# Designs tried in a protein design run: designed miniproteins, single chains, continued (4). Part 63

Each design is a single chain, and the fold is of that chain. pLDDT is the mean over its residues in the fold that is shown.

## One batch from the design tools (miniprotein)

Design m14161
Fold by ESMFold2-Fast:
Structure m14161 (fold): chain A 85 residues (1-85)
Amino acid sequence: MEKAREALKALLQRLVDAGRITPEEAQEMLEKFEKYWPKAPGRVRDAVESALLGAAKNPDASLDDIEAVLRTALRTLESAAKLNE
């Protein structure tokens, strides 16, 4: 949880600093992550954490790559949480 959350915050801050999203949009994404994380299966949480950490550690990641990873991770987490499996 903590590692995935810190990676998400770092990636969101990079998008805000680049003017790609607003601070308010970043806060909404973080709140969705915190809401759906405890409801998602462990395998989905592990996959999302790996994706977020991979993007945060990749020095060659473009802003478009970061946005794609964030959107996919949050969408995957929300979908898994809503299925309540």
Scores: mean pLDDT 82

Design m14162
Fold by ESMFold2-Fast:
Formats: structure tokens, sequence, C-alpha cells
Structure m14162 (fold): chain A 90 residues (1-90)
């Protein structure tokens, strides 16, 4: 669990950096990797945690799809923070 949450946080931070640079394709690539970490959490039985993280991922994707890269970066950083907090306080 903690390793998956740390990887999720890393991908969310990289998505934020890509969005800040206007690199929508790179931001989406990192979000897809973050989604894979959430799927692994669901498979391990952390269903409620996975749902919360998926809801945050949807907000990042929605902002990217609208071309609001500043908002996408903010939501991605919030996702990274949440993942780190869950890793530290399981």
Amino acid sequence: MQSLLQQLATHAEEAARAAEKGDKELARKHLEEAKEQVKQLEKLGYTDLAKSLNDMLKEVEKALDKGDYELAARYARQLALAARQYAENP
C-alpha cells in the first residue's frame, strides 16, 4: 500500500509539472500511470481509499480536458498531497 501511494504521489507531481509547462500529453501519461496505482489499491482491497483518489484524478482530468492547465496542476498537487498523507497515516 505505502509503496503504491508513494508512486501515485510521484506521478501526480509529474503531471502537475507537465501541466505547468503546457505539456498536456505528458500530463495525461502521468495521470494514466497514477490510475494504474489506484487500480492496484482496489485489487488489494483498499476500496474506499481508491474511490477517494479516483474522484481526485477525475478533477485533474476534467481540468486538463478544458485546457485549464493551472487548475489541473493545482488539483494534481492536491492529489499528490493526499496520497502522501495516506502513505504516512494508514
Scores: mean pLDDT 85

Design m14163
Fold by ESMFold2-Fast:
Structure m14163 (fold): chain A 95 residues (1-95)
Amino acid sequence: SAKRELALKELFENSTPESRELIEELLKIETVEELEEFLASLPEEKRKPALALALTLALIEGKYELAEYAAELLGYKKEEFEELKKKFEEELKSL
C-alpha cells in the first residue's frame, strides 16, 4: 500500500549510511531461507542489528512469516510478536 511505501521511504531517509546498505540488501530477501543465508554471511556482531532491521522491514512490507522468524531470533515470544505487529499496523494507519 502507499502507506507502507511511505514508511519504507521514511525509514531509509532517517537511517545511517551503514543501515541504508543493510536495508538495500534486506529488501532483496523474500524467504526465511534467504534471511538465514544472509545472516550467516555477516560477522557475529552485525547479526543482531541486521535482524532488528529485517523485522522492521518485514513488518513494513507485510512479510509476516519473515517478520515472525526475525522476532523469534531476537527473543520475542509469539504473544509479544502479535502485540508488536498490531502496534506497527496502527502506526502505519496514522501515516
Scores: mean pLDDT 80

Design m14164
Fold by ESMFold2-Fast:
Structure m14164 (fold): chain A 85 residues (1-85)
Amino acid sequence: SAEEALRQALAKAAALSAQAEAVGLTTRIVDVRVEGTRARITLDLYDASGELVTRVVITAEDGEIRLEGEAAFQAVLARKRKELA
């Protein structure tokens, strides 16, 4: 259902936001779209100066979650973790 897809996409966005917050970065949901049984959330990652670093697109449909930009997002978090070590 559209409601379940949206719930799954929001849960994934919350998990990614928590990962970013753990290393002192911030995220913002900049777009939410529901099309049929598909939910799509755009999540922007910001540095401490408030500049956009990267973007993740989360798509949930029929119990499956797909991420675009996750590799770049995780690479930013990995670099930030090394700086804080």
Scores: mean pLDDT 88

Design m14165
Fold by ESMFold2-Fast:
Structure m14165 (fold): chain A 99 residues (1-99)
Amino acid sequence: MREEIERDIDRVFGEAPLSPEEARELVERLLENLKNPETRAAALAMAVMRLRGIVEAALASGDPALLERVAELLEILSKDEVPAVAARARALLAELRAA
């Protein structure tokens, strides 16, 4: 496969690694977009695709502030009305707290 296609596949399957800086930016954007009804649906879709990478980047960073913000995002999503989103967030929150 071409390098571009490989990068797209990695991103789609959630295999692309995030830097701690990218994870922090994504967490803040998701928290802000979840507050706005017009952006909420797009934020939920992005969260489903990106939450694993965000959690992994936060754990790799060892940054307590980033870990706390990721836990806050997962806690909010764990209470979401969409069952698949809530279940994924609860599982990832358990992984984050077990690490």
Scores: mean pLDDT 74

Design m14166
Fold by ESMFold2-Fast:
Structure m14166 (fold): chain A 70 residues (1-70)
Amino acid sequence: SLLEKALEYVKEEKFDEALKLLQRVILTSPDPVVQRHAAEAYFHLLLGDAKTAIKHLEAAIEYRKTGKLP
């Protein structure tokens, strides 16, 4: 998924690639929970806070797998 690929890019410190994927998720996702977490991850990456961005990406991925709110 785009979320898992974005998480991989953040962990590899490929932040530009991660930001491009997150922007696509924000613009195309029909799920407001996924969209909110992707937007939070995007914002925190712009601030240089990769740790918080990873938390939001992992929350969105877990939510998609389980259907449970993060």
Scores: mean pLDDT 84

Design m14167
Fold by ESMFold2-Fast:
Structure m14167 (fold): chain A 90 residues (1-90)
Amino acid sequence: SFEEELLKKLIEEIIKKLEELNLPQEYIDEARELLEKGASLKEIEEFVKKIIENMDEEKALKLSLLYFALVQDMRLELERKKREEEEKLK
């Protein structure tokens, strides 16, 4: 589904950011497991919150800002698709 593809993109961008911030391999591996199993938004959120609590403030801020932006982008894309489907019925 479109939502599942957006969630996969969200996890992929998180993985990329974890790699850019040079975070422990264990966090990258856990994020990859979330990608492979098709994790829900709730599971992704719980993962991000957990790792943020265990990292330095600068890295935590960078990851939090990215996560916030990605979630907002996903919500906007879902709303756009919903509007396009509604317009096709008129």
Scores: mean pLDDT 81

Design m14168
Fold by ESMFold2-Fast:
Structure m14168 (fold): chain A 64 residues (1-64)
Amino acid sequence: SVADLLDKLTAMIKQKATRDDIYAYIDKNASPDMIPDLKAFVNAMEYAGGAVADELRKRILERS
């Protein structure tokens, strides 16, 4: 499920996984149309803050 994928990405960020490892996980497990949005979510989690990440998460789930 897309929600499980988002939760896994959140866990990887909290565990200090590298961006390359997180992106490799996305490329392996996500459908191609979702990859840009999932990468944007990861970037928001690291740099934009939780509110922006939560908005992107909601938008991704609404399109899935």
Scores: mean pLDDT 82

Design m14169
Fold by ESMFold2-Fast:
Structure m14169 (fold): chain A 55 residues (1-55)
Amino acid sequence: SKLEELKAKRKELVEKYRKQAKELFDSGNFDELDKLMKEHQKEIDKINAEIKKLE
């Protein structure tokens, strides 16, 4: 179902984000980390809005 696809996509985005965020945090690239966090939050918010419409 489309709902299951969106939930799977959200899970993949979270896993990818965690790996990238850890690398940036560990290397002290806090400006890039802040940008990544803001971009990720917008993507998650969009997917969550689509999930809510289908529930």
Scores: mean pLDDT 85

Design m14170
Fold by ESMFold2-Fast:
Structure m14170 (fold): chain A 96 residues (1-96)
Amino acid sequence: SALREELRRLIQRFVRRLREALPELPDEVLSELARIIADQVARVLAGEVSLEEAKEEALRRARELAERHGLSEEQIKTIEELIEEFFREVERLLEE
């Protein structure tokens, strides 16, 4: 439960950072991005995928979502950078 709580905090921090960086993003896009990363983390915890595979899938799904919502390339790059930072924080947490 401690690990699950720390992961929940990392997801909440990701959403906050994303809102701060891109305040113009619709709430539905933020919710779907949070779901994408949460789903991939759950798959890592279940032993279904590696952390690297989860990151790659999250980046792919996030780009598809952003393109469907007509986001600019600059907005997409910001989302991708925040996802990469999130997975670096998850990796550090799982190494402890």
Scores: mean pLDDT 88

Design m14171
Fold by ESMFold2-Fast:
Structure m14171 (fold): chain A 80 residues (1-80)
Amino acid sequence: HMSVEELLEKAIELMNEVDKLEQEFLRTKDPNIAKEMLKKTEELIEVVKELIEQDPNNMLARMLLIAAEATKLAIEKFLE
């Protein structure tokens, strides 16, 4: 089971990956990149949920969950 510190590092890495994919998607409009963004955003959501389970008072983690869920909805809507 990952520590809070390990979960935070993983969340930061996933946020950076999603950001890079978003920049590529804005350039190419490629739905395959959107699908990759969706997978990474879903991974981020799971990491942040685990972080909240270990640290339920972490407001940053709760805000990140809201942002990640909104990003997921936007990608899913594009892929419809």
Scores: mean pLDDT 86

Design m14172
Fold by ESMFold2-Fast:
Structure m14172 (fold): chain A 92 residues (1-92)
Amino acid sequence: MEFEKLMKENEELAKEAEEKGLSMEEVVEKLPEYVRYMARAAALYAGMAPEYQEEVERLGRELEELIEKGVPLEEITRKAREIAEVAERGAA
């Protein structure tokens, strides 16, 4: 998955939901958990040290592979959470 694409998609969904009378908080709660983790990682990406950016990119490729293989959503969510944790560490 591309972090830039996920960030844009999340912003567009939040905007549409607000225009339709849904709060942005309600939209975030309705998103799959892995999308929220990936959005968090994308928001932090530009502020991360290069070594952590490389790790996030590697884990992102692994996440794409899991999605392509059709693994259970729980495994996808676990990988996305790992990516977010690395991004938070790299941005500190």
Scores: mean pLDDT 70

Design m14173
Fold by ESMFold2-Fast:
Structure m14173 (fold): chain A 100 residues (1-100)
Amino acid sequence: SEKEEIEEMKKELEKYYENLPEELQKKIEELKEKIKDKPEKFQLYFLAIFLQLLKAGVEEEKAEKYALEIAELIMNGDLEGARKKVLELQKELGIEVSPL
């Protein structure tokens, strides 16, 4: 089932890539090169989280940093640490993304 989950994640990410602006597609290619030496599962988690953060309105540099940290926590089995990072980011998004 893990191989099937990896293949499904790849298909979902490929669908997202095709619908992204050209500038963002180029950024994804640059990120893939940066993480080339990482395990495939890490690469998929990192890219999926990065895209989710961008969709939520996080700027690219912060999205990259948080996606890297969260992906590392998930790969190490530290799901509590990953959840804490998401909560930290949620608080930061509430401050930076919504000037009322």
Scores: mean pLDDT 76

Design m14174
Fold by ESMFold2-Fast:
Structure m14174 (fold): chain A 62 residues (1-62)
Amino acid sequence: SPDAKFVRAAKLLEEYLKKNNIKPSLEDMVKLGRELREIARTAKSDEELEQRVLELFDKLFG
C-alpha cells in the first residue's frame, strides 16, 4: 500500500540522515515528506521506491 511504502521511505530517510550526520530543518522535513509521499504513491515496486528515494537524497544532499 502507499502508506506502507511511505513508512519504508521514511525509515530510509531516518537512516540516511543519521549515517551522514544531517540535521534538516522542520521546513526541509515537510518538503521531504511531500516528495517521499509522492514517490510512495507512484512507485510500482519496493525496488523502484528505494531507487527513487536514494536519487532524491543524492539530489538534495549530494
Scores: mean pLDDT 82

Design m14175
Fold by ESMFold2-Fast:
Structure m14175 (fold): chain A 78 residues (1-78)
Amino acid sequence: LSEEQKKKIAEAVKEKMLELGASEEDAEFVAERILSSEDPAKAFENALVRLLIEGRISAEQAQEIGKVFKETLKELGI
């Protein structure tokens, strides 16, 4: 992925997390993992699972956030 593609994905995920009531800190955590990783999909999955295990997001929130991630990848042709 290009830097610009990673930024678009990170921004879409962050916006969705905030819309669903996640904290700014947790949204930034997931966004930074996407931006800094050579494998954004794996980094995203690991970050989301960590927040879910820690009870910082619900299973329903995780599902909606995951959907936005997949749709953004599809829009970028990935």
Scores: mean pLDDT 85

Design m14176
Fold by ESMFold2-Fast:
Structure m14176 (fold): chain A 70 residues (1-70)
Amino acid sequence: SKEDKLNEILKELREILEKVPQATLDEIRQMMEKVTELLKEALKIGKDYPEKLKEIQRLATEFYRKAFEK
């Protein structure tokens, strides 16, 4: 279902965020590509789940802030 896919995206984003402090610059680049793909997918399917979409956008934004601080 779309809801299951959004839950999977949330899980992947949380796992990526946990890895950021120890990540190399090359790993951050790979993570940026993955986060961008996950966000695009969530935006495409998430219109019926606004609270999950909001949380996905929040986590993606937090990732980009932390990535740019490195």
Scores: mean pLDDT 85

Design m14177
Fold by ESMFold2-Fast:
Structure m14177 (fold): chain A 90 residues (1-90)
Amino acid sequence: MRKKLEELLEKAKKGDGEALREAVLLIVEMYKKGEMSLEEAVEKLKELFEIELENSAKIANLSEEEIKEMKEKMEEQLKNFEKVLKKELE
């Protein structure tokens, strides 16, 4: 499964939104199966959000302030996702 995740990350970096979504689902699945730690899952999700932000910034030609605001929202979403993943183990 790790090779498939790396392939999806490479496609996501090229702007493939479907690959980005599949990568998120795969990370969650690997975590639920115990194939990935919570820390590794959060780290990989952060990488995906950074890819999405970079792609969006290029398309919309976002200002530095807009990029900073999006990064702050991403950090809040990651915090909430970590909380949800922890609850799934209960």
Scores: mean pLDDT 76

Design m14178
Fold by ESMFold2-Fast:
Structure m14178 (fold): chain A 90 residues (1-90)
Amino acid sequence: SEVIEEAIEKLREAGVPEEIIEVTRRIMETLKTDEEIERLTKMVLAIHEQIRAGAPVHLVEAQARRELRDLGVPEDLIEEMVAAIRAAHA
């Protein structure tokens, strides 16, 4: 998907950790619209900036869970994203 590849390239250029990019790609493959892919891309960029700014990981996790559930992402992929966020913050 051209839209997914453009989104992934944007995340790489921003310096998002590969563990987060890997899970993001799999989540993007479950999404139905370009608008949902763009929304996820903005969410991941915001999470990356919060991690870089030293935000408490539990608050970043809570925000990610809420936003991914709102997008209709399966719970198993939400847990994988949370694990990737923890790995990137450690």
Scores: mean pLDDT 86

Design m14179
Fold by ESMFold2-Fast:
Structure m14179 (fold): chain A 94 residues (1-94)
Amino acid sequence: SSDELLAATVRELSRLALENLDDEEEIAVLERALVGVYLAATEDPALRARVIGLHEAGDFAGLLAEVKRVVEERWPGTELAARAVAVLDRLQAA
């Protein structure tokens, strides 16, 4: 189901964070952002289709960019969004 595919996509992003980040606070910030993106995708079928499609294509760079876009759009000007964007940019560079 699309719910199972979305959950699998979020789990894969969490796995990439654990493999590429060594700061527990950065991992926690990214996990909070991923929960928010998951909830946004449950309400937005187009977003759900985009994140699943990027994961199925193996386009992890595109997937990280989409997560960053959603975080910036849904939580503009928040400390959480600023911290999550910095972590996503570091993960993208890894």
Scores: mean pLDDT 81

Design m14180
Fold by ESMFold2-Fast:
Structure m14180 (fold): chain A 100 residues (1-100)
Amino acid sequence: MELTPEQRKRIQELADKFLELLNEIEDLYKKIQSEGTPEQVEKAKKLLEEARKLFEEFRKIVDDMQDGKISPEEAFKRMEELLKKLEEILNELKQIYDSV
């Protein structure tokens, strides 16, 4: 199934937002790792691992859509759900960093 230009733009916008959030998560983790207690670093590491799993799920959604296994509409819905989870992880990391 060929993607429309509008669908390709939507995918790129979602991918860009995902990468932006992931970069913020990795930056916060590095700050916590440098300044936090061992317990705070361990909690932050688990959140970073969860964020990386969400990125792998995002990549799989893109692949499944390109392979025609899921519709673009279903792919966008799943991508938006992963973005919400990633935003929750970022907020939890911010709470840990505020405690440093």
Scores: mean pLDDT 84

Design m14181
Fold by ESMFold2-Fast:
Structure m14181 (fold): chain A 88 residues (1-88)
Amino acid sequence: SKKEKYVREGKETPVSELTEEELKALQIAANYLFQKGTELEDPEYKKAVEELKKKNPELFYRILGILLSDPTVPEEFKKLIEEEIKKL
């Protein structure tokens, strides 16, 4: 599936190869996913993520893959990402 393909591509993509626009999208998505369901949830980040999913779903899936392969990302956060992937 497209989802599985782009998540896999993200896992194999070094952050250093991302464009400035892709890095900004990664930061927004990571911040939203980390805050999701907490009192710190920012509605602007939520809207930005929903727009990213609509306009560039391939980039969104690649970002999820990058976050899953990042050793600095907490395991609790990776579980939330895996749950989001299952819903896609």
Scores: mean pLDDT 77

Design m14182
Fold by ESMFold2-Fast:
Structure m14182 (fold): chain A 117 residues (1-117)
Amino acid sequence: SIEGVLNAIIEVQELSLSVEEMLEIYNIFSEEEKERILELALKYGLPEPSSDVPKDVVVMLVLGGYVELEYLKTKSQAEIAARFGISPSSLSAFFRELKKEFGEKLEEAFKLVEKKR
């Protein structure tokens, strides 16, 4: 299941967000917005989705990494870049483009997560 894959990644990569929090963030976005986020991820060098890490999980990891870096401040730019296998400069450019297109929704997503903490 997506939740099973995400749980394994959260434990191995020491994510600051739970599966429930990642799903809540993910579910705010439309299918078209999720596809656009995936296109941006691939543009900036994230690996293509696979059977081990399906499209939904890639998008959730992107959204979670953004929340960890920009709102929670629990992870550095270097740590998130290493998690995605890209350079810190590529991550910086990627997250600037995400903020321009989805900044308001990303802030809304964080506020929903924060309310339950």
Scores: mean pLDDT 83

Design m14183
Fold by ESMFold2-Fast:
Structure m14183 (fold): chain A 95 residues (1-95)
Amino acid sequence: MKKISELSEEEQKILNEAVKLMIELRFAHLNYPELVEEILDKALEFLRKVAEKVGFSQEEIDRKIEEIRNAPLESQVNKLAELVDEIIKKYIEKK
């Protein structure tokens, strides 16, 4: 298993931003349900741009985003984490 210190500066930056957005989404689910849609949209837009940059197809990105949006609230953070993992793996392969 790769340690965080083994990731490039760019990969660490992507991971840090994704973790921040996942924390914000979980906090909103618990305390501010009216903010969930706004935070989710920001997270998905960030991940869409990164996924496009690392060579995911538009169809694959759209499918993954739809899966997250249509998931139960309790599962959205986990599905978001799965997409982040796939993006990081693709980024490592492309590099």
Scores: mean pLDDT 73

Design m14184
Fold by ESMFold2-Fast:
Structure m14184 (fold): chain A 84 residues (1-84)
Amino acid sequence: SELDKLIKEAATLFRKLSRELVEKYADEIGKKFLKLDIATNFEFLDKFNRYLAKIPEDLSANPTEADVQKLLETLDKIEEVLKK
């Protein structure tokens, strides 16, 4: 489904992020995660974590703030799909 594709994309984008970027944007990312998890009766984080577990950490990735923005945009797209 479109929802499953977007959750997988979000997990892939999140896995690419460095610890420094996750810590810098923790409040913004966390608020969107919580909102989606509540909206899906806690199914969002279950599916997200299942996809995340299948994606190896790429410590050689050079993530930027643009990758954070892509994650946030993908989370917004998930919210829009849930409204349909």
Scores: mean pLDDT 84

Design m14185
Fold by ESMFold2-Fast:
Structure m14185 (fold): chain A 61 residues (1-61)
Amino acid sequence: TALAQIEAARERARREIAEAMERFDRGEMSAAQAAGRVLRAIGDALQVAIDNGLPLELGEV
């Protein structure tokens, strides 16, 4: 279902954000790189929500 896909995308984004922050805290990633990862994760989750909630003719297939 659309809701399940949106929830899965949100959980994926949450994990990606956590990983980026952990790598930043360990000095494995710069602040700019961590910010970029966070923004991309949010953007990806929003795109899944748009694809399932907003009919922008950008369908699943």
Scores: mean pLDDT 75

Design m14186
Fold by ESMFold2-Fast:
Structure m14186 (fold): chain A 59 residues (1-59)
Amino acid sequence: MEEEKERERRKRLLRAMGEGSRGLGEAMESRSKDVPEFKKVAEKFYEKGEEAEREAREL
């Protein structure tokens, strides 16, 4: 029912957010060769991507 539809929608949004976070992490990591601070930013994006994927799987 509606709760099931909302759960499915939330799963898809979380998966999309996880994918987007990984993409941003990769972009920041590419720049970390010139700016070491970007490596820490990339790691945070990777962590957020992992959390979003895990939350999606647990729903």
Scores: mean pLDDT 79

Design m14187
Fold by ESMFold2-Fast:
Structure m14187 (fold): chain A 67 residues (1-67)
Amino acid sequence: SRSLLVGLLMKDLGLSREDAEELVEMLERGASTEEIAEFLQRRLGLSREEALRLARGVKAAYEALVK
């Protein structure tokens, strides 16, 4: 569920509720790995390489939860 995913993103990534909800909206609209990585860089202060790895993981987790 959306609420479960928001909670997991807050707990696992340390995102605020607002940032976690925005990330879920990006995932729901089919945002690219690049778009998600840029969001994570801006919100968490990650390097580009770290953000891209995390973005791939977040997209994989979203696909698993929607299935």
Scores: mean pLDDT 85

Design m14188
Fold by ESMFold2-Fast:
Structure m14188 (fold): chain A 59 residues (1-59)
Amino acid sequence: VSDEELKTIIEALKKSKDPVVQKIAEAELKELGFTEEEINLIREAIEAGKSVDEILAEL
């Protein structure tokens, strides 16, 4: 999996105001092989205000 692809998806989730964009980003993470638990961890980290680099360090 490319770190660049993962960064762009996380940035989209972090900046998104649109539930459609959120749904697309989650589908992309699943296509990359992330589990539902890992996707929830990413969402929680974004809500906690962590940077993209901090979120990537947890994965």
Scores: mean pLDDT 77

Design m14189
Fold by ESMFold2-Fast:
Structure m14189 (fold): chain A 73 residues (1-73)
Amino acid sequence: MDALLEEVRRFAKELVTELLKENPDISLVEAVEKVLPKVIAYGRSLNPDLSPTQVAAIRTLTALVAQELLLSR
């Protein structure tokens, strides 16, 4: 569980950082909407049997990572 969420958080941070370099004026909602499908796909590549609870955790982590990076830009 923890190793999956740590890897997913790292990947989400990389994607949001890259997105902010390309689109510095992007909103939080738009940033989450653009990166979330890629983050979930990455999670599924690490664990094909990803539970609904793990998917919910990935959604929450992605939103938190985006919020942290947008507030510190």
Scores: mean pLDDT 82

Design m14190
Fold by ESMFold2-Fast:
Structure m14190 (fold): chain A 82 residues (1-82)
Amino acid sequence: GMSLFEKLLAAKSPEEVYELAKEILEKTKDYPAELQVGLALEMYRAMVAAGKEDLAREALLRAVEDVHGKEVAERLRERIDA
């Protein structure tokens, strides 16, 4: 069967991105903040490479904020916009 990450890359809506990203990110909630930002950035980059940027940006940032908090989400936004 497909992994959660493979399902994320195949997502067809922002809602699917949000739910799948949230489930993946919940497994990393006890990680250091730098690693949380790094892993979320790699998820974003993989989705961009899969042609899913328009679905990914807002939904992934929202999932990161809801699971890891605003500071981690703001750091991710800065890295995406760099």
Scores: mean pLDDT 85

Design m14191
Fold by ESMFold2-Fast:
Structure m14191 (fold): chain A 99 residues (1-99)
Amino acid sequence: MVEKVVEEALKRAEEKREEVVEEVRRLQEQGLTSLSEEEALARLYLAYLEELAKKEGLKEEEVKKAKELLLEYLEKTDPEVAKKFKEILEREKEAEELK
């Protein structure tokens, strides 16, 4: 179940990858954004993962496991995107500790 959510998130993000990279690059060339291509992609993967997890009714612990699995996939395919994704997860962990 968790693995299925990760695989679907990867598929959807990969289908949008070129479009997002081209748009971010266009905005960078126009001076309209400081967002890196890698950070934009990391946020895209996270957004699809969270949307699919909510749709499948995953519990908080299962969502956390899905994020960890997605990070493992990204470390193998896109190390720079994985680095940005890890930074997002670290920030989420700090916010959770404030509960």
Scores: mean pLDDT 78

Design m14192
Fold by ESMFold2-Fast:
Structure m14192 (fold): chain A 61 residues (1-61)
Amino acid sequence: MPPDFEAFAEMLGAFLPEEHARLDRAQLEQLLALVTALSQAGVPLSQLMPRLRAAARELLA
């Protein structure tokens, strides 16, 4: 089952508070889709967080 959007947003606020404060709903949904795709591709958690941070920074550029 895909992660609940609200749970994902809270998790992102805990791990990436600066990025979370600056991202809009559409950008948060894009990051959730990215996490889902990477998880389905078997990318380990240790690589998910750096990729999420990079993607969030790209969306905010």
Scores: mean pLDDT 74

Design m14193
Fold by ESMFold2-Fast:
Structure m14193 (fold): chain A 70 residues (1-70)
Amino acid sequence: MEEEIEEIVKEFDKLMEDYKAGKISRQEFVNRAIGLVLRLVGLFEESTDPEVREKIEEAIKYILKKADEL
């Protein structure tokens, strides 16, 4: 599960780079970012490990903060 969280964060970082490079529209960026957050929420609901849940919360906060900075 931690590996899946890391993959989602890496996917978001790439998405942010593609947006900053003008490769995708703002609407496409927002839609894909929402999809990544929903995937993290799904993992949070399935997880019973407090450490994994904390990492998911940190990942969601990271995505929301970075999206707000754009």
Scores: mean pLDDT 83

Design m14194
Fold by ESMFold2-Fast:
Structure m14194 (fold): chain A 80 residues (1-80)
Amino acid sequence: MSDVEINQMTVEEKLSEVDRRLKNAENAIKKGNIEEAFNELDEAEKILNSIKSQLSKEKLLDLEVKIGVQWIKAAVTKVK
């Protein structure tokens, strides 16, 4: 049974939003805005978790790796 919110946002739209958040995080890291990068990555993880059961294992792993790489980049940049 589909809720109104689910009908407003498809899996493809949520995947697009995850990609947008990842690009925002990468740009924030390049600008030294590490707190903004962490916020964008946290939001990307929340969106990904909301569609986790609807993704293939391969697609889920690919997105989790991409998010993890950006988290590592942000953390390394902050610690320096």
Scores: mean pLDDT 77

Design m14195
Fold by ESMFold2-Fast:
Structure m14195 (fold): chain A 95 residues (1-95)
Amino acid sequence: SEIERELEAIREVFRDPSAPLGVKQQAAFVLAEVELEELEPEEKEEVIKLLEERIKTLEELLKKAKETGSATEEQLKALEKEIERLKELIERLKK
């Protein structure tokens, strides 16, 4: 299927040591959501690490947005929901 081809492309990005960190984090997020049951133990560890790094980045952005007043209440809630979603995904991967 088209989805299977897209997932393989995402896995290639995830496995590419030259890919930018943000691109790898996005690939890890998609793999964790779609391929949760099919991830190898080593893939799970790397995915968890990348998702934890993304959480830290989003928490820093949220803190800065709150301190500067530069974000709308809707934008702040969107960041908080994304952080919660990533934390839930990590807990699922640790099971």
Scores: mean pLDDT 77

